Designed miniproteins, single chains, continued (3). Designs and how they scored, part 66

Each design is a single chain, and the fold is of that chain. pLDDT is the mean over its residues in the fold that is shown.

## One batch from the design tools (miniprotein)

Design m10274
Fold by ESMFold2-Fast:
Structure m10274 (fold): chain A 110 residues (1-110)
Amino acid sequence: MKDLAAEAMAEALEAEAEKLREKAKASKDEEVSKLYEKAAEYYELAARYFRQGDLEKGLEYRRVGQHYKERAELLEMKKAGEFESEVELKVAEEQIKFNEKVIEEYEKKH
């Protein structure tokens, strides 16, 4: 059961990584594109570790990928002017900074 669950998770992460690479190619903004590419890379790494049975590293890389994805989505929305209020824009900017801090702490740990 554990091996089947890990394989299913790896397949899901590989599918998500493919979608993120498509988003990167579709992006008109180079910075947003690079963040989606990094998110895809970390999801592919997570999938590889799940396939190897390293659930701890798989979960850690999945978490980093999720933070890159969230930062890319928030930055894309900000650049598209999808935030209707200055308050919503500031909240999004603080969320981006928070995600950067989480990524920095992860990279410092590893």
Scores: mean pLDDT 79

Design m10275
Fold by ESMFold2-Fast:
Structure m10275 (fold): chain A 109 residues (1-109)
Amino acid sequence: MIYDRETANKILLYFVGEETEKEEMSEKEIAELIAKLQKATRFSKVSMFPEEEVLKLFSEEEVKRIGLEFVSAEELDIKEVVEAMYERAKSLNRYDPELEEILKLLKES
């Protein structure tokens, strides 16, 4: 799947706090960029994506693969990940309006 800049930036800003200057990005390119920037972000004092929540959504094998940039669109479905995060937040009685907005954009794409 290919996303426009606005949709790609909403996903990237939420997961890694970075923007793209590309007009379009594939789901694979977004996943690879998230994996690369998440590795950098884990060495920061503040993570926009809590490590504990990542480990609940991804297997240890997937986390290692992400850290080594061996992520494919077939192995990391961003829509499925966002849907899982949304349902997880809902089950914890945590409302996240940015996550809901991203999920809506992914359903329209």
Scores: mean pLDDT 59

Design m10276
Fold by ESMFold2-Fast:
Structure m10276 (fold): chain A 95 residues (1-95)
Amino acid sequence: DKDFAKKLLDRAIRLLDQAEQHAKAGDLDRATQLVEAAGKLAAEAAKLLGDEKSAKEIEELTKKAVEHLKAGDTEGALEEIERMKEIAEELKKKA
């Protein structure tokens, strides 16, 4: 369902925006929760669209972002989050 995938992607992008705000504010635990939630929604949307490659890339980027946040590397986390947003926006255009 393309409409459902688009709704998941819209939610994922909003959660990633919130994750960036929390990461910049130093709330790394909240940023981690938001990144994990966004990654699950975006990967599910990619799978619904038949894009298993993007789903796997989102899962790996989510893992890397979480690893950076746990290490206190806000800059590294923000780079991974931005890449996740790029993929989610691209998937939304395809849906």
Scores: mean pLDDT 90

Design m10277
Fold by ESMFold2-Fast:
Structure m10277 (fold): chain A 81 residues (1-81)
Amino acid sequence: MSLLEKVEEYVKTLSPEEATKKIVELLTEEFNKGKITLEEVQEVIEHFAKLLNEQNVPEEVREKAEKELLRTYILLSDKAA
């Protein structure tokens, strides 16, 4: 299963908060194993944001999820430098 497919399953089966936690864990694990790039991390974050918007998730909930994922991206970017 691709990363994007896992993200879609999390969005469909979990709350936005739980999906965000699982995606943060997934991105951190895969990046630390050297299996994904920062560009792929960004792609997953953008795809997740799009899915939340398509599911009509309230804007405040979506913004909170996006903030958590952006924080994760910054932490992973710091490790890459």
Scores: mean pLDDT 80

Design m10278
Fold by ESMFold2-Fast:
Structure m10278 (fold): chain A 95 residues (1-95)
Amino acid sequence: SPLDRAREVLQKLKSMKNPSIDELESYALQVQRSVDELLAQNAPRSDIIEGLRIAREVYDELAKRALKEGRYGTYHYFDGLAQQYQQMLDYLESE
């Protein structure tokens, strides 16, 4: 399922030592695609929420990595995406 693919991406990310920004971007794109598929399939709300949480975590990690490397424009972009996913989560969890 799309959710299982998102979970696999998160597990791989957690097993990696010092992933590059390019590697993190690849994982972020895979998770974004999984979230898009969950939405398109009208997946259960709990699955959509979990997918959004994974997307938020991956983009947050991307932002932190960019900040550590002094890539401030890249940091602001990915931090903005992480916050957007958090806002979607807050909206869905508020009912």
Scores: mean pLDDT 83

Design m10279
Fold by ESMFold2-Fast:
Structure m10279 (fold): chain A 87 residues (1-87)
Amino acid sequence: SMLEEAEKHLKLAEEHLAEAVRAAEAGDLAAAYEHTAKAYEHMAKALEALAKDPSLSEEEKKKLLEAAEKLRKYAEEFRAKAAELAA
């Protein structure tokens, strides 16, 4: 179901955030930013899954997709920072 798909992505986001914290504590800032980027990507995928619900209004779907786009932008920003630090 869409809820199960969203739940899977939220679980992966949670796991990547835990890895980001662990990397930051170890002083690996590049790894911390890469895991943060992956967490935002999975959060976006969860919102995209929820937006597939046919019971939602067009306005509700639009809000979910706009939030997902914002999360994908954050993911791109953190991935760019990770790449810069890994060099």
Scores: mean pLDDT 90

Design m10280
Fold by ESMFold2-Fast:
Structure m10280 (fold): chain A 105 residues (1-105)
Amino acid sequence: MEEELKKKLKEEQEAVKKKREENKPSEEVEKAVLELLEKLLKIMVERGIITEEQAEKLMKVFNGEAEEEELLEVYKTLLKIDEETLDEIIEELEPERKKYYEKLA
């Protein structure tokens, strides 16, 4: 597969992780973000959009712990999700997103 894409995805993951560490949130905010991500992944698994294994890999990406191969697999998985399905999930999570932003502020 594309070696250049693997490197770019890894660099982006490290950049995101760096920004998160620089603006280190409180334990409460970190817990809220993890809870929101867990709920998002659970909805995606229940709707058959991704498998439990793919959800676990997405958690590793969020924590900045995914390897280049795992990042590529996650990227390909996300590309298979259509825009309509994503919009429905976003609408479903709107109340949880508001709670997250309240804690982040």
Scores: mean pLDDT 69

Design m10281
Fold by ESMFold2-Fast:
Structure m10281 (fold): chain A 72 residues (1-72)
Amino acid sequence: MVKQPDAAFLAAPLSETERRIVEAFRAGLLSLRKLAEAAGVSQATLRRAARARGVSVRDYLVQLALRAEAHR
């Protein structure tokens, strides 16, 4: 993994929406549309969140998965 999220992002608890996004990502959904539908969000929501962090959507999903792992 090339870029890691900052400590403040990792320390924050996941919202219910973020948990669903991580679950959909872990389920191996390949298309952004299917992943967004499974998580109950719009594709625009995922793209906006990734842009806010200055990363690709794939990198954002990886960062969310790392945050979920930190809270296990």
Scores: mean pLDDT 73

Design m10282
Fold by ESMFold2-Fast:
Structure m10282 (fold): chain A 92 residues (1-92)
Amino acid sequence: TKVKVTVYRGEEVVHEETVEVAAGETKEIELKLPAGDYRIVFKVLEGKAKITVYDENGNKLGEAVLEKGQSASLGVSLKEPTTLTVKIENTE
């Protein structure tokens, strides 16, 4: 499974990466963001994924189950510099 993670601040792409997750595996990535308003877009390029986003306190901010070609977006407003955890589970 391959998932593209794109972080927008307004119309500007401030971060983009592609995460590969093997069958039956889970990967976590950290997004270290300054204070501001963001839109995080997840697109499955290959396979199937369950994507969950958590704040620094472990609160779930969003969840999506996506198949190849599908996308989900999450808006987050941060009052201070924050590390978000993105959990990507291969659900093939």
Scores: mean pLDDT 81

Design m10283
Fold by ESMFold2-Fast:
Formats: structure tokens, sequence, C-alpha cells
Structure m10283 (fold): chain A 64 residues (1-64)
């Protein structure tokens, strides 16, 4: 479902942030590729950008 894809996107962004915090370049690359693929798939399904952004925004790292 669309909600499952949005949850997978949120999980992928969380993993991307963990990999970046750990300086794990390979894990960061894999998580980024997964997140990008999920965004494209959600856009192709006609999911509004505001819903996609809402799934990403709580997990986006801000500079400390």
Amino acid sequence: SENDLLQQLADAVAELNKAADANDAEAEKKAFQRATGLVIKLQELGVPQDRIDAAIKPHVKKPA
C-alpha cells in the first residue's frame, strides 16, 4: 500500500542518517539509493509531494 511505501521511505531516511552519523559511506550510499527509488515510486503512484515530504522531514538531520 501507499502507507507501506511511505513507512519504508521513512525507515530508509532514518538508516541514511544513522550511516552518515557513523561515517559509513557504503551504508549511506545504499540507504540513499533506496530512499531515492521509493520517492520515485511514490511519485509514479501519484502520491502528493506533501505526503512524501512529511515522511522524510522528521528524519532529516539538521546541523548541530
Scores: mean pLDDT 77

Design m10284
Fold by ESMFold2-Fast:
Structure m10284 (fold): chain A 71 residues (1-71)
Amino acid sequence: MEEKIEEVRRLIEEARRLARELERLGDTQFARELEAQVEMAEMLLEEGKVDLALKLVKETVEEAKRRLEEL
């Protein structure tokens, strides 16, 4: 469980970095959507829903990477 919690936190940090990069490139709306997903993942983690938080944040990171490739 501790290991999964740390992975979720690491991916949240990665998603935030990707959101900042998207905002820098002018995709402000999508960056805000990613930030909202990160906030949801943090809430799920706080509620002890670690597996759900992990799934959400993994999808968020993949969406961010895909969007960066489209710019």
Scores: mean pLDDT 83

Design m10285
Fold by ESMFold2-Fast:
Structure m10285 (fold): chain A 80 residues (1-80)
Amino acid sequence: SEEEKALERNIKEAEKYGIDPEAVRAAGEVAIAGKKFNADPKDEKAFEELVKKIKELAKILGLSEETLKKAIKEVEEYRK
């Protein structure tokens, strides 16, 4: 997709500037999953995919379990 092509370009640019390319990839995947979720917040598959990508990003960034739980709660509240 065009979004995936843009993400690959951003990953290459991040590496050029000394930014962790894996963090950029994970953040971009969260953004793509978030866009799908925003299109239909009641879609369980889109919600589960977004939560999965948030967890992957949190692991790469070394975020605390408390920060991760807050992020997931915000996504859950957005569904209401």
Scores: mean pLDDT 82

Design m10286
Fold by ESMFold2-Fast:
Structure m10286 (fold): chain A 87 residues (1-87)
Amino acid sequence: MAARVAELAEEGQAAYEAGDIEKALELGIEIFRLTLKSFGVPEEEIEKVVELLREAARAYVAGDFEEAQKLEDEAMELARKAIEEAK
């Protein structure tokens, strides 16, 4: 898992530096999904976090950076709580 997450992070950074924002955002979401899964977070909770991150990505691409930050913060708070409650 750690090696795969590192690979995706490198690909995401490279995509961001190349200006491929959509690819960078999708890779970031996939990294986060794998991270939550590795902590034993249930798929239902993972999908809630992923949907918020996709909404944040759409806001970011639309240039609504304030909304993107708000949605990302909400996703991160949900992820933190889900990880703490994971078995």
Scores: mean pLDDT 77

Design m10287
Fold by ESMFold2-Fast:
Structure m10287 (fold): chain A 64 residues (1-64)
Amino acid sequence: LSEVKQQLSKYDKDKDGTITKEELKEALEEELPILKDFSEEHRNALTDATMELLGGKDGVINLK
């Protein structure tokens, strides 16, 4: 989880300590090229699941 937060910080352009769902989706597609074979609906579902695992049930991941 800590390493994932460090990877996600690359996509936090404002350094405000939050990652939006769209930024997380882009991060996942960059880190996991296999996601290009997924439908957009499946990629969105995986993004939502990852966001929940990182504590971001409201569509934002808090990095603090």
Scores: mean pLDDT 71

Design m10288
Fold by ESMFold2-Fast:
Structure m10288 (fold): chain A 75 residues (1-75)
Amino acid sequence: MTPVELVALAVEAARANLSPEQARAVGEAVEKAVFSLPYSEVTEEVVAEILRRAAREAGASEEQIERVLARFREL
């Protein structure tokens, strides 16, 4: 899976489980962080950790973060 595809999946997972404002903030943060990494370091697990931090910083509850990560791993 490419970095672009992983970012798209993270954005989809956030939109499904967070408010529109939170999902936008998470999407921007994930995109910025992922595209700052070398291609060889962009793995599903690294993107999942970036997604977790971005969701927490956007004010998501622990339960919402768990749902976002579960959705991301299903895609």
Scores: mean pLDDT 84

Design m10289
Fold by ESMFold2-Fast:
Structure m10289 (fold): chain A 107 residues (1-107)
Amino acid sequence: SEEVIKLIEEMIELIKETQEKIKSASADEQIKLIQEFLGKLIELVDKIFELSSEEERKKILEAFEEIKKYLEEIKKLAENNEPISKIEELFEKMIEIYKKLIEEIKK
């Protein structure tokens, strides 16, 4: 689905933009950026599931289970004011998963 692929591409861009902003941000700004990022990401995930066909949902289920684990870890890191480098590592892993998901949906 073109619409589903577009939303996944928007998630990848959101992650990249957030990574760039975090690198130059103060501690207070980093926490705010992470909270804004999580809110936008959850909205995009909900839209993807709503617009996905039954076939597409089967293809994305496993990828989204791994992504959910990363989202929970990011929330914990943000709540505990942990080093941003750990969050950036999780962002890179999520980007890889989303890129693979796009390739699977395109088939």
Scores: mean pLDDT 77

Design m10290
Fold by ESMFold2-Fast:
Structure m10290 (fold): chain A 80 residues (1-80)
Amino acid sequence: MEIKEKVQEIGRLLREMEASTDLEEKVALFDRILEIIRSVENPEARVNLALTVIDAGERLGLPQEVIDKARQLAEEARAA
């Protein structure tokens, strides 16, 4: 899958997460987004995508433990 297709899917999932009123559903969507980001081969793109979803997760009030998964992904990508 091209990086453009992955970015479009992340955007779709972010909109679905913003529209949801269920915290468990938001967390599940967030984890799905992180799996897509993890599959992106370009480390710089992974960092940028992870930072974007951290911002979204914080704005939507996701638990810190869940947001920390995205922070860890960004740090791992920076180390690559």
Scores: mean pLDDT 83

Design m10291
Fold by ESMFold2-Fast:
Structure m10291 (fold): chain A 60 residues (1-60)
Amino acid sequence: GAKLDLETAERAGAGLALVAQGDTSGGARAGAYRMGLDEEEARALASNEALRAKVLEVLA
């Protein structure tokens, strides 16, 4: 696995934040996908703030 991938972490977080603001574009989903999630999993993260928090904690 990656030892230090702040760019991926930041983009994933930004993508999830965009979805929380109502952005359903491919950019937001691409951010989540880069975390190793598929489209359905990215959608679940967008809907569940608690799950997003846990994912970001693991990523940090």
Scores: mean pLDDT 53

Design m10292
Fold by ESMFold2-Fast:
Structure m10292 (fold): chain A 85 residues (1-85)
Amino acid sequence: SEAVERLAALYREYLAALEELAAEPDRAAAVARGREKKHLTTELAALYEAHPTPEARATLYRLAAEAAERLGREEEAAALRALAA
C-alpha cells in the first residue's frame, strides 16, 4: 500500500507539472494534452479506490511513466516502465 501511495503522489506531481505547461499556443496540442490529463486523472481516482494489488501497482507505474515521458524525463520514464512490466 505504501508503494501505491508513493506512486500516486508522484503521479499527482506529474499531473500538476502538466497543468503548468498548459499555456500552449497550439490549440490541437493543448486539446490532446487535456484529454491525456483527464484520462490519467480518471485512472488515478479508480486506483485510489482499489486494493493495492500487483495489477493496480503496474497500472500506476505505467501512468506515471507516461506522465514522466510527456515531461521529457526519459530516464525516470524508462525506470517506471520497467517496474510496470
Scores: mean pLDDT 62

Design m10293
Fold by ESMFold2-Fast:
Structure m10293 (fold): chain A 81 residues (1-81)
Amino acid sequence: IDPEAFKEAIEAAMKGILSESPEGALAQVEAMEASLKPSIEKVLELDAELGKEAQKALDKAREEAERRLREAEEEKRRAEE
């Protein structure tokens, strides 16, 4: 496994997912996180620092998806007024 290519693949995939609906984006980020867990563990074994950077990229994408979902829920709440 190439840790740098793996990190780039995560970032590209997350960017694509974040272009979806906020609810769908969060669900896809969670699914991808679960799927990529074994690969992240292998990257951490090969290069702990780079593996942590890959995990941070995934965490950042999740935070953005959660933020977008919260904003969408807030807009829905206001629209019901």
Scores: mean pLDDT 72

Design m10294
Fold by ESMFold2-Fast:
Structure m10294 (fold): chain A 124 residues (1-124)
Amino acid sequence: DPEKERQERLEKLKEEYARLESILLRMIEFLKNSDDEEARKFAEEIEERLRKIRDEIQANPDDIEVLERAIREVRRLIEEALKKIEELSKHSEDAKYLLDLVRAVLESKTPDELRKKITELFNK
């Protein structure tokens, strides 16, 4: 049934997007709270780009192509933010924890894999 397959794909894409957006928002918050003015400015730029992605999804909530593009764009934003946090992390334990959390999200293909990785992080 093509309609059932389409609906299942939409649900999986929406779940993936939600996980990626959640970690990106944590990264944005970390950068905004940085003592580095350039890091704060970078966070504002990433937040504006994320807002545009969110607006496109809200305008096209059941469009698979829009969701797939949004996921690719958010992954790119996460990679850009990850590089900036790595530059700042040389002197921060909070940054190290966030980097581990980001890697767990990016490497996890299912909610169960993510839960396992997060549990392992809490036991460190």
Scores: mean pLDDT 81

Design m10295
Fold by ESMFold2-Fast:
Structure m10295 (fold): chain A 77 residues (1-77)
Amino acid sequence: SMEAEKERIVKEFDEVLDELEAAGLELNPDMSDEEIAQFRQQVADTRAYFRELAETDPERARELLRQLKAQLERLKA
């Protein structure tokens, strides 16, 4: 179903964003508490954006998800 597809996209965005958040914090160990809070807020805002995108334009969401996964893979290499 289309609803199952949207839920799958949202779940995969959450997983990729969780890994990007963790990697961002590890790569920037000198961040202040305020900078960490701001970074986490930006990740949360991005998560909300992709959740809405999966609902309104699932094809676009799928394309951006592929791009984020590729970016994460390059970062981990």
Scores: mean pLDDT 82

Design m10296
Fold by ESMFold2-Fast:
Structure m10296 (fold): chain A 73 residues (1-73)
Amino acid sequence: SIEEAKKYFEKALKALRDGDAEEAAKYVIKAGELLGKKEVGEQIAKQILSGEGASLEAVKKQGEKLIKEAEEK
């Protein structure tokens, strides 16, 4: 569900804040799967793991966009 995907994005942001890029990447992929956008989730996870453009703000904005698109159907 969209609500479950939001929870996984929240967990991903917390993991990034805690310095755990691997856990953050896993949560982002799971959120993407729940929204039917696994490929987008995997792209965000790749950005997190590469260390380039993987800021908390960038991940938050990408997650918000994906959630909004899912809510608009």
Scores: mean pLDDT 77

Design m10297
Fold by ESMFold2-Fast:
Structure m10297 (fold): chain A 88 residues (1-88)
Amino acid sequence: SMEEKARAAADELVAALERVYEAGHGLNPETSQRVARAAVALYEKGLEDEARKVLEAHQRVTSTGRPAPPELQAEVLAAADRVLEALK
């Protein structure tokens, strides 16, 4: 179902954001904006629990210090895109 796919994708996005946070890194503006779009889309579809988890994980990631390596940025972008795709 859409809900099952969206929930799985949101969990992957949270996990990717947790890796960025644990490494002490931040997101570039493009990646950060994509994550914010995913959270808004989850909320608009009534998946408030999943939206809250993504938003909380996003807020924990700092915008200061050294940006995450390209591979972690790509992982976060791909996970956010999977959320957006699941909600179409």
Scores: mean pLDDT 85

Design m10298
Fold by ESMFold2-Fast:
Formats: structure tokens, C-alpha cells, sequence
Structure m10298 (fold): chain A 91 residues (1-91)
């Protein structure tokens, strides 16, 4: 699980990759997913995109599905909720 998330993080820009890897070391898979969501939320905010809570949930769901496809991990509900929380707090 951790190795697959480290490989995914390595596809990000170096500064974001280090943040995700640190979150993985300190908070496990949930920590890494929150940080990935936070990075995505900050990116959307930088593009001037304001999300409703329903839109944020849909985007988080799509990101979770992409992570599962890229890593082969199956995310549980708590892990998906961590990603959603990160996205909302980053936006």
C-alpha cells in the first residue's frame, strides 16, 4: 500500500511529492490521501474554481477512483473521506 502511494506521489512536482511522502510517513494512507486532496483543492482554488460541497464530493470521488486505478489500492470509506476533507479544506 505505502509503496504504491509513494510511486504515485513521485509523479507529482517535487515539492508536492515530498509533502505527500511526509504525510504518508506521519499519517499513513489516510494522511497521504488528505494531502493529495489538499493539493488538488489548492490547484482548483488557484484556477478560480469555487466548489459547492456536492461538487467537491463528486471531484473527490473521481480522484479516489483515479488513485485506485493508478495504484491498484482499494480505498475504504474512511480513506475516501480523508481525501474529500483535504479537497474541501484546500479549496
Amino acid sequence: AAEKLEKLASTLPPEEAERVKKALREGGVKGALYELGYIAGRELKSEGIELSREEAREIARRIADLIEGSTGLKLDEEQREALERGLIEGA
Scores: mean pLDDT 80

Design m10299
Fold by ESMFold2-Fast:
Structure m10299 (fold): chain A 71 residues (1-71)
Amino acid sequence: SADDLIREAARALHAGDYEKAVSYAEQALKEATTPEQKAAAYHLLMIAYRKLGDPEKAEEARRKLREVLGE
């Protein structure tokens, strides 16, 4: 489920496995059925890309997060 993938992405971030966190968060977006799930996945992508040193992808995830939140 999207919730399981979001949890796995968060665990990967905590473990320092940033590429794995991106993979799980992207899979969570494909399975997401609620705005809350999409927001969580984009938030995790933003953090993971910042940690990977990819500011352009982090900014893209931030914009998608704001769009989901109605901002």
Scores: mean pLDDT 89

Design m10300
Fold by ESMFold2-Fast:
Structure m10300 (fold): chain A 85 residues (1-85)
Amino acid sequence: SMNDALAQRLVERSMKSSGGISNMLVLLANYILQGKSLEESIEEVTKKFEVYLSQLPPDEAERYRKLFEDALKEAKKIWEQVKKE
């Protein structure tokens, strides 16, 4: 299925990254494999990530927020590629 293809590519892409980008891509793949859409998976990951950020100093939280935005951008690019195949 397209969800299986998306999840596989997210996991493969996570292996080429480290830290926050890798962790976000793996978490997204897990929700996609549970049958959630990319939009629903992003919502779930965002909720968990905001809880984590609330426990960090403001400067560190801002740095991780930018990493999160990069991870979402990468996930959306992968989804557009999967839809075209």
Scores: mean pLDDT 80

Design m10301
Fold by ESMFold2-Fast:
Formats: C-alpha cells, sequence, structure tokens
Structure m10301 (fold): chain A 56 residues (1-56)
C-alpha cells in the first residue's frame, strides 16, 4: 500500500509540473482518479486535486 501511495503522489507531482494551472491540474487529477481501478491511487489523486482546488 505504501508503494502505491508513493507512486500516486509522484504521478500527481508530475501532473502539477506539467500543468502549472492549479484548476486544470486538479481537473486532470480528478479524471485520473475516475480512470484508476486502484482505490488507494484513486484516493490519493482525489486528495491532491482537493488541495489544488483550495489553492486556486
Amino acid sequence: MEDVREQARLAAESVREEIPDPEKAAKTLRQMADATDDPVAREVFREEAEKLEKEA
């Protein structure tokens, strides 16, 4: 589980680096959460999207 959470967080960081607009990055992370079958990765993507939405 830790490795999955770490990989999901690294993926979220890559999205943030590629998409500097926090609203667009959050939208992309929401789409990634909806597309993933892994519940741990889905939760991480949703949490990171919520953080970006609060910063936007």
Scores: mean pLDDT 79

Design m10302
Fold by ESMFold2-Fast:
Structure m10302 (fold): chain A 88 residues (1-88)
Amino acid sequence: MSEEEIAARALAVRLLTDPEFAERVLKESRHPALQDAARKALEMNEKLVKLEKEGASPEEILDFINKGIDEITELLREAPEEVRRLLA
């Protein structure tokens, strides 16, 4: 896995687990890929809350999170310089 892939996945995890950070990225970022990634993270966080309320298993929740990280990571791969800037 490249350093760029690792950085993108690290940012994807933060966007999905920190909705306040994701909202800030969506409002402040000028890059379309970061706006799309932040929007996707917020949508998936809402779905995660619903899964938790519906009593989904820990395994089902983890599978959903992993799929979300993969999808957000793919969006972030279009903006490697902006990803590194946000992680610094």
Scores: mean pLDDT 83

Design m10303
Fold by ESMFold2-Fast:
Structure m10303 (fold): chain A 70 residues (1-70)
Amino acid sequence: ELSEEEKKAEYILKLFKEVLEEMKKNKIPEEKMKEAVKEAKDYVNETLSKELAEEVNKEIEKEYEKYLAE
């Protein structure tokens, strides 16, 4: 099973994906989405260990790039 910190990392990533989907549904401008990405990465860096923060930040970037490719 995942550690408590790893579970927190998964929860943060899940929330971020939900935020992106909601922003897409509400036709939020790309500039505001970029701000949401920056805030999510900042929160991850403050909240998680460096190793987990790097992994989660990579997933955040990947999800955002996937969203822009659509």
Scores: mean pLDDT 78

Design m10304
Fold by ESMFold2-Fast:
Structure m10304 (fold): chain A 67 residues (1-67)
Amino acid sequence: SEEEEQIELLRYLIEQTDRMIKEGKLSPEQQESAKELIREYEKAIETKDFQGLVEKQRKRLEEKLKG
């Protein structure tokens, strides 16, 4: 199903993001951002609120573009 495909994608992204953190090449600020991203992916899987995840990521992008 579409939901199962979205969950599988988020689990893949969590694994890839965690791998990047463990490689130790990220700055402290980038590591914190990556950990926050993992938490948001996990929350989206738990709540099945994929639209909320998309909206939150859009707002973050807008804030970065304004700075």
Scores: mean pLDDT 80

Design m10305
Fold by ESMFold2-Fast:
Structure m10305 (fold): chain A 99 residues (1-99)
Amino acid sequence: MEEGIKRIKELLENEDLPEDVKQLAKKTEELPKVTEEDIAKAPSEKEKELIRKATELQVEAVLELAELAVAGKLTEEVRQQISKELVEKLLKYAEELEK
């Protein structure tokens, strides 16, 4: 997570990102602080783990979008695939926490 956020910051500072990706990257800079506060307030260990995993997956998705945008490979199909994978990974993790 920390390495992903650092890389997103480097891409935001050194590369021309599309406006939508820039907005996601800027929001991602605030995620570590928000996530720590949310984890501290979560009533159960399962909920803390879910919040942590959701943040990790969001950082991973934003980093992938930013890197593909820089490479000129960010297509609508790729955007949809990244969004789908994020949701599927989070759902699978939530199911594992309930077992």
Scores: mean pLDDT 76

Design m10306
Fold by ESMFold2-Fast:
Structure m10306 (fold): chain A 70 residues (1-70)
Amino acid sequence: PLSKEELEKAAFEQLDELYERAKKEKKSLEEIEEDFKLFLEIMRDKKFPEEVIKKAEEYAEKLLEEYKKE
């Protein structure tokens, strides 16, 4: 089993991958927002700790703000 810190790191890495893919594919803001929502739903379905999910949500919001500046 992964620690909370390892799960948090894995979640951030996955969000970074989604962000970089969206930039390369020139996805709309709505498309990247839906990709992030789907990922967060998968984390909830897999019963990730709530603290990790909260940090992933906060990081996703930060990435969306950066994406809006594109």
Scores: mean pLDDT 83

Design m10307
Fold by ESMFold2-Fast:
Structure m10307 (fold): chain A 85 residues (1-85)
Amino acid sequence: EVVTKSKLEEVMLEEAKKLYAKKPPPNTVILTVETEEGEIVTRVIQIDEEEQKELEKELKEIAENQDEEALKEKLKELVERIEKE
């Protein structure tokens, strides 16, 4: 459990280093979420500037309300949206 999460963080860090060494393309977002099954999923998505602003606004509202459950649901929606592509 804990070891698995630590290993995934290490893999993500190495992937990020590879991307940042190449300077990632603009409008690139790296998302890491833990699913209800306990899996940690890392996805790289490209979103335009307007979608990024909308996402930041939604996350800010969730953070201000300190609603951890709403945050989990929002992250799950984002993961499902990526998976449909």
Scores: mean pLDDT 56

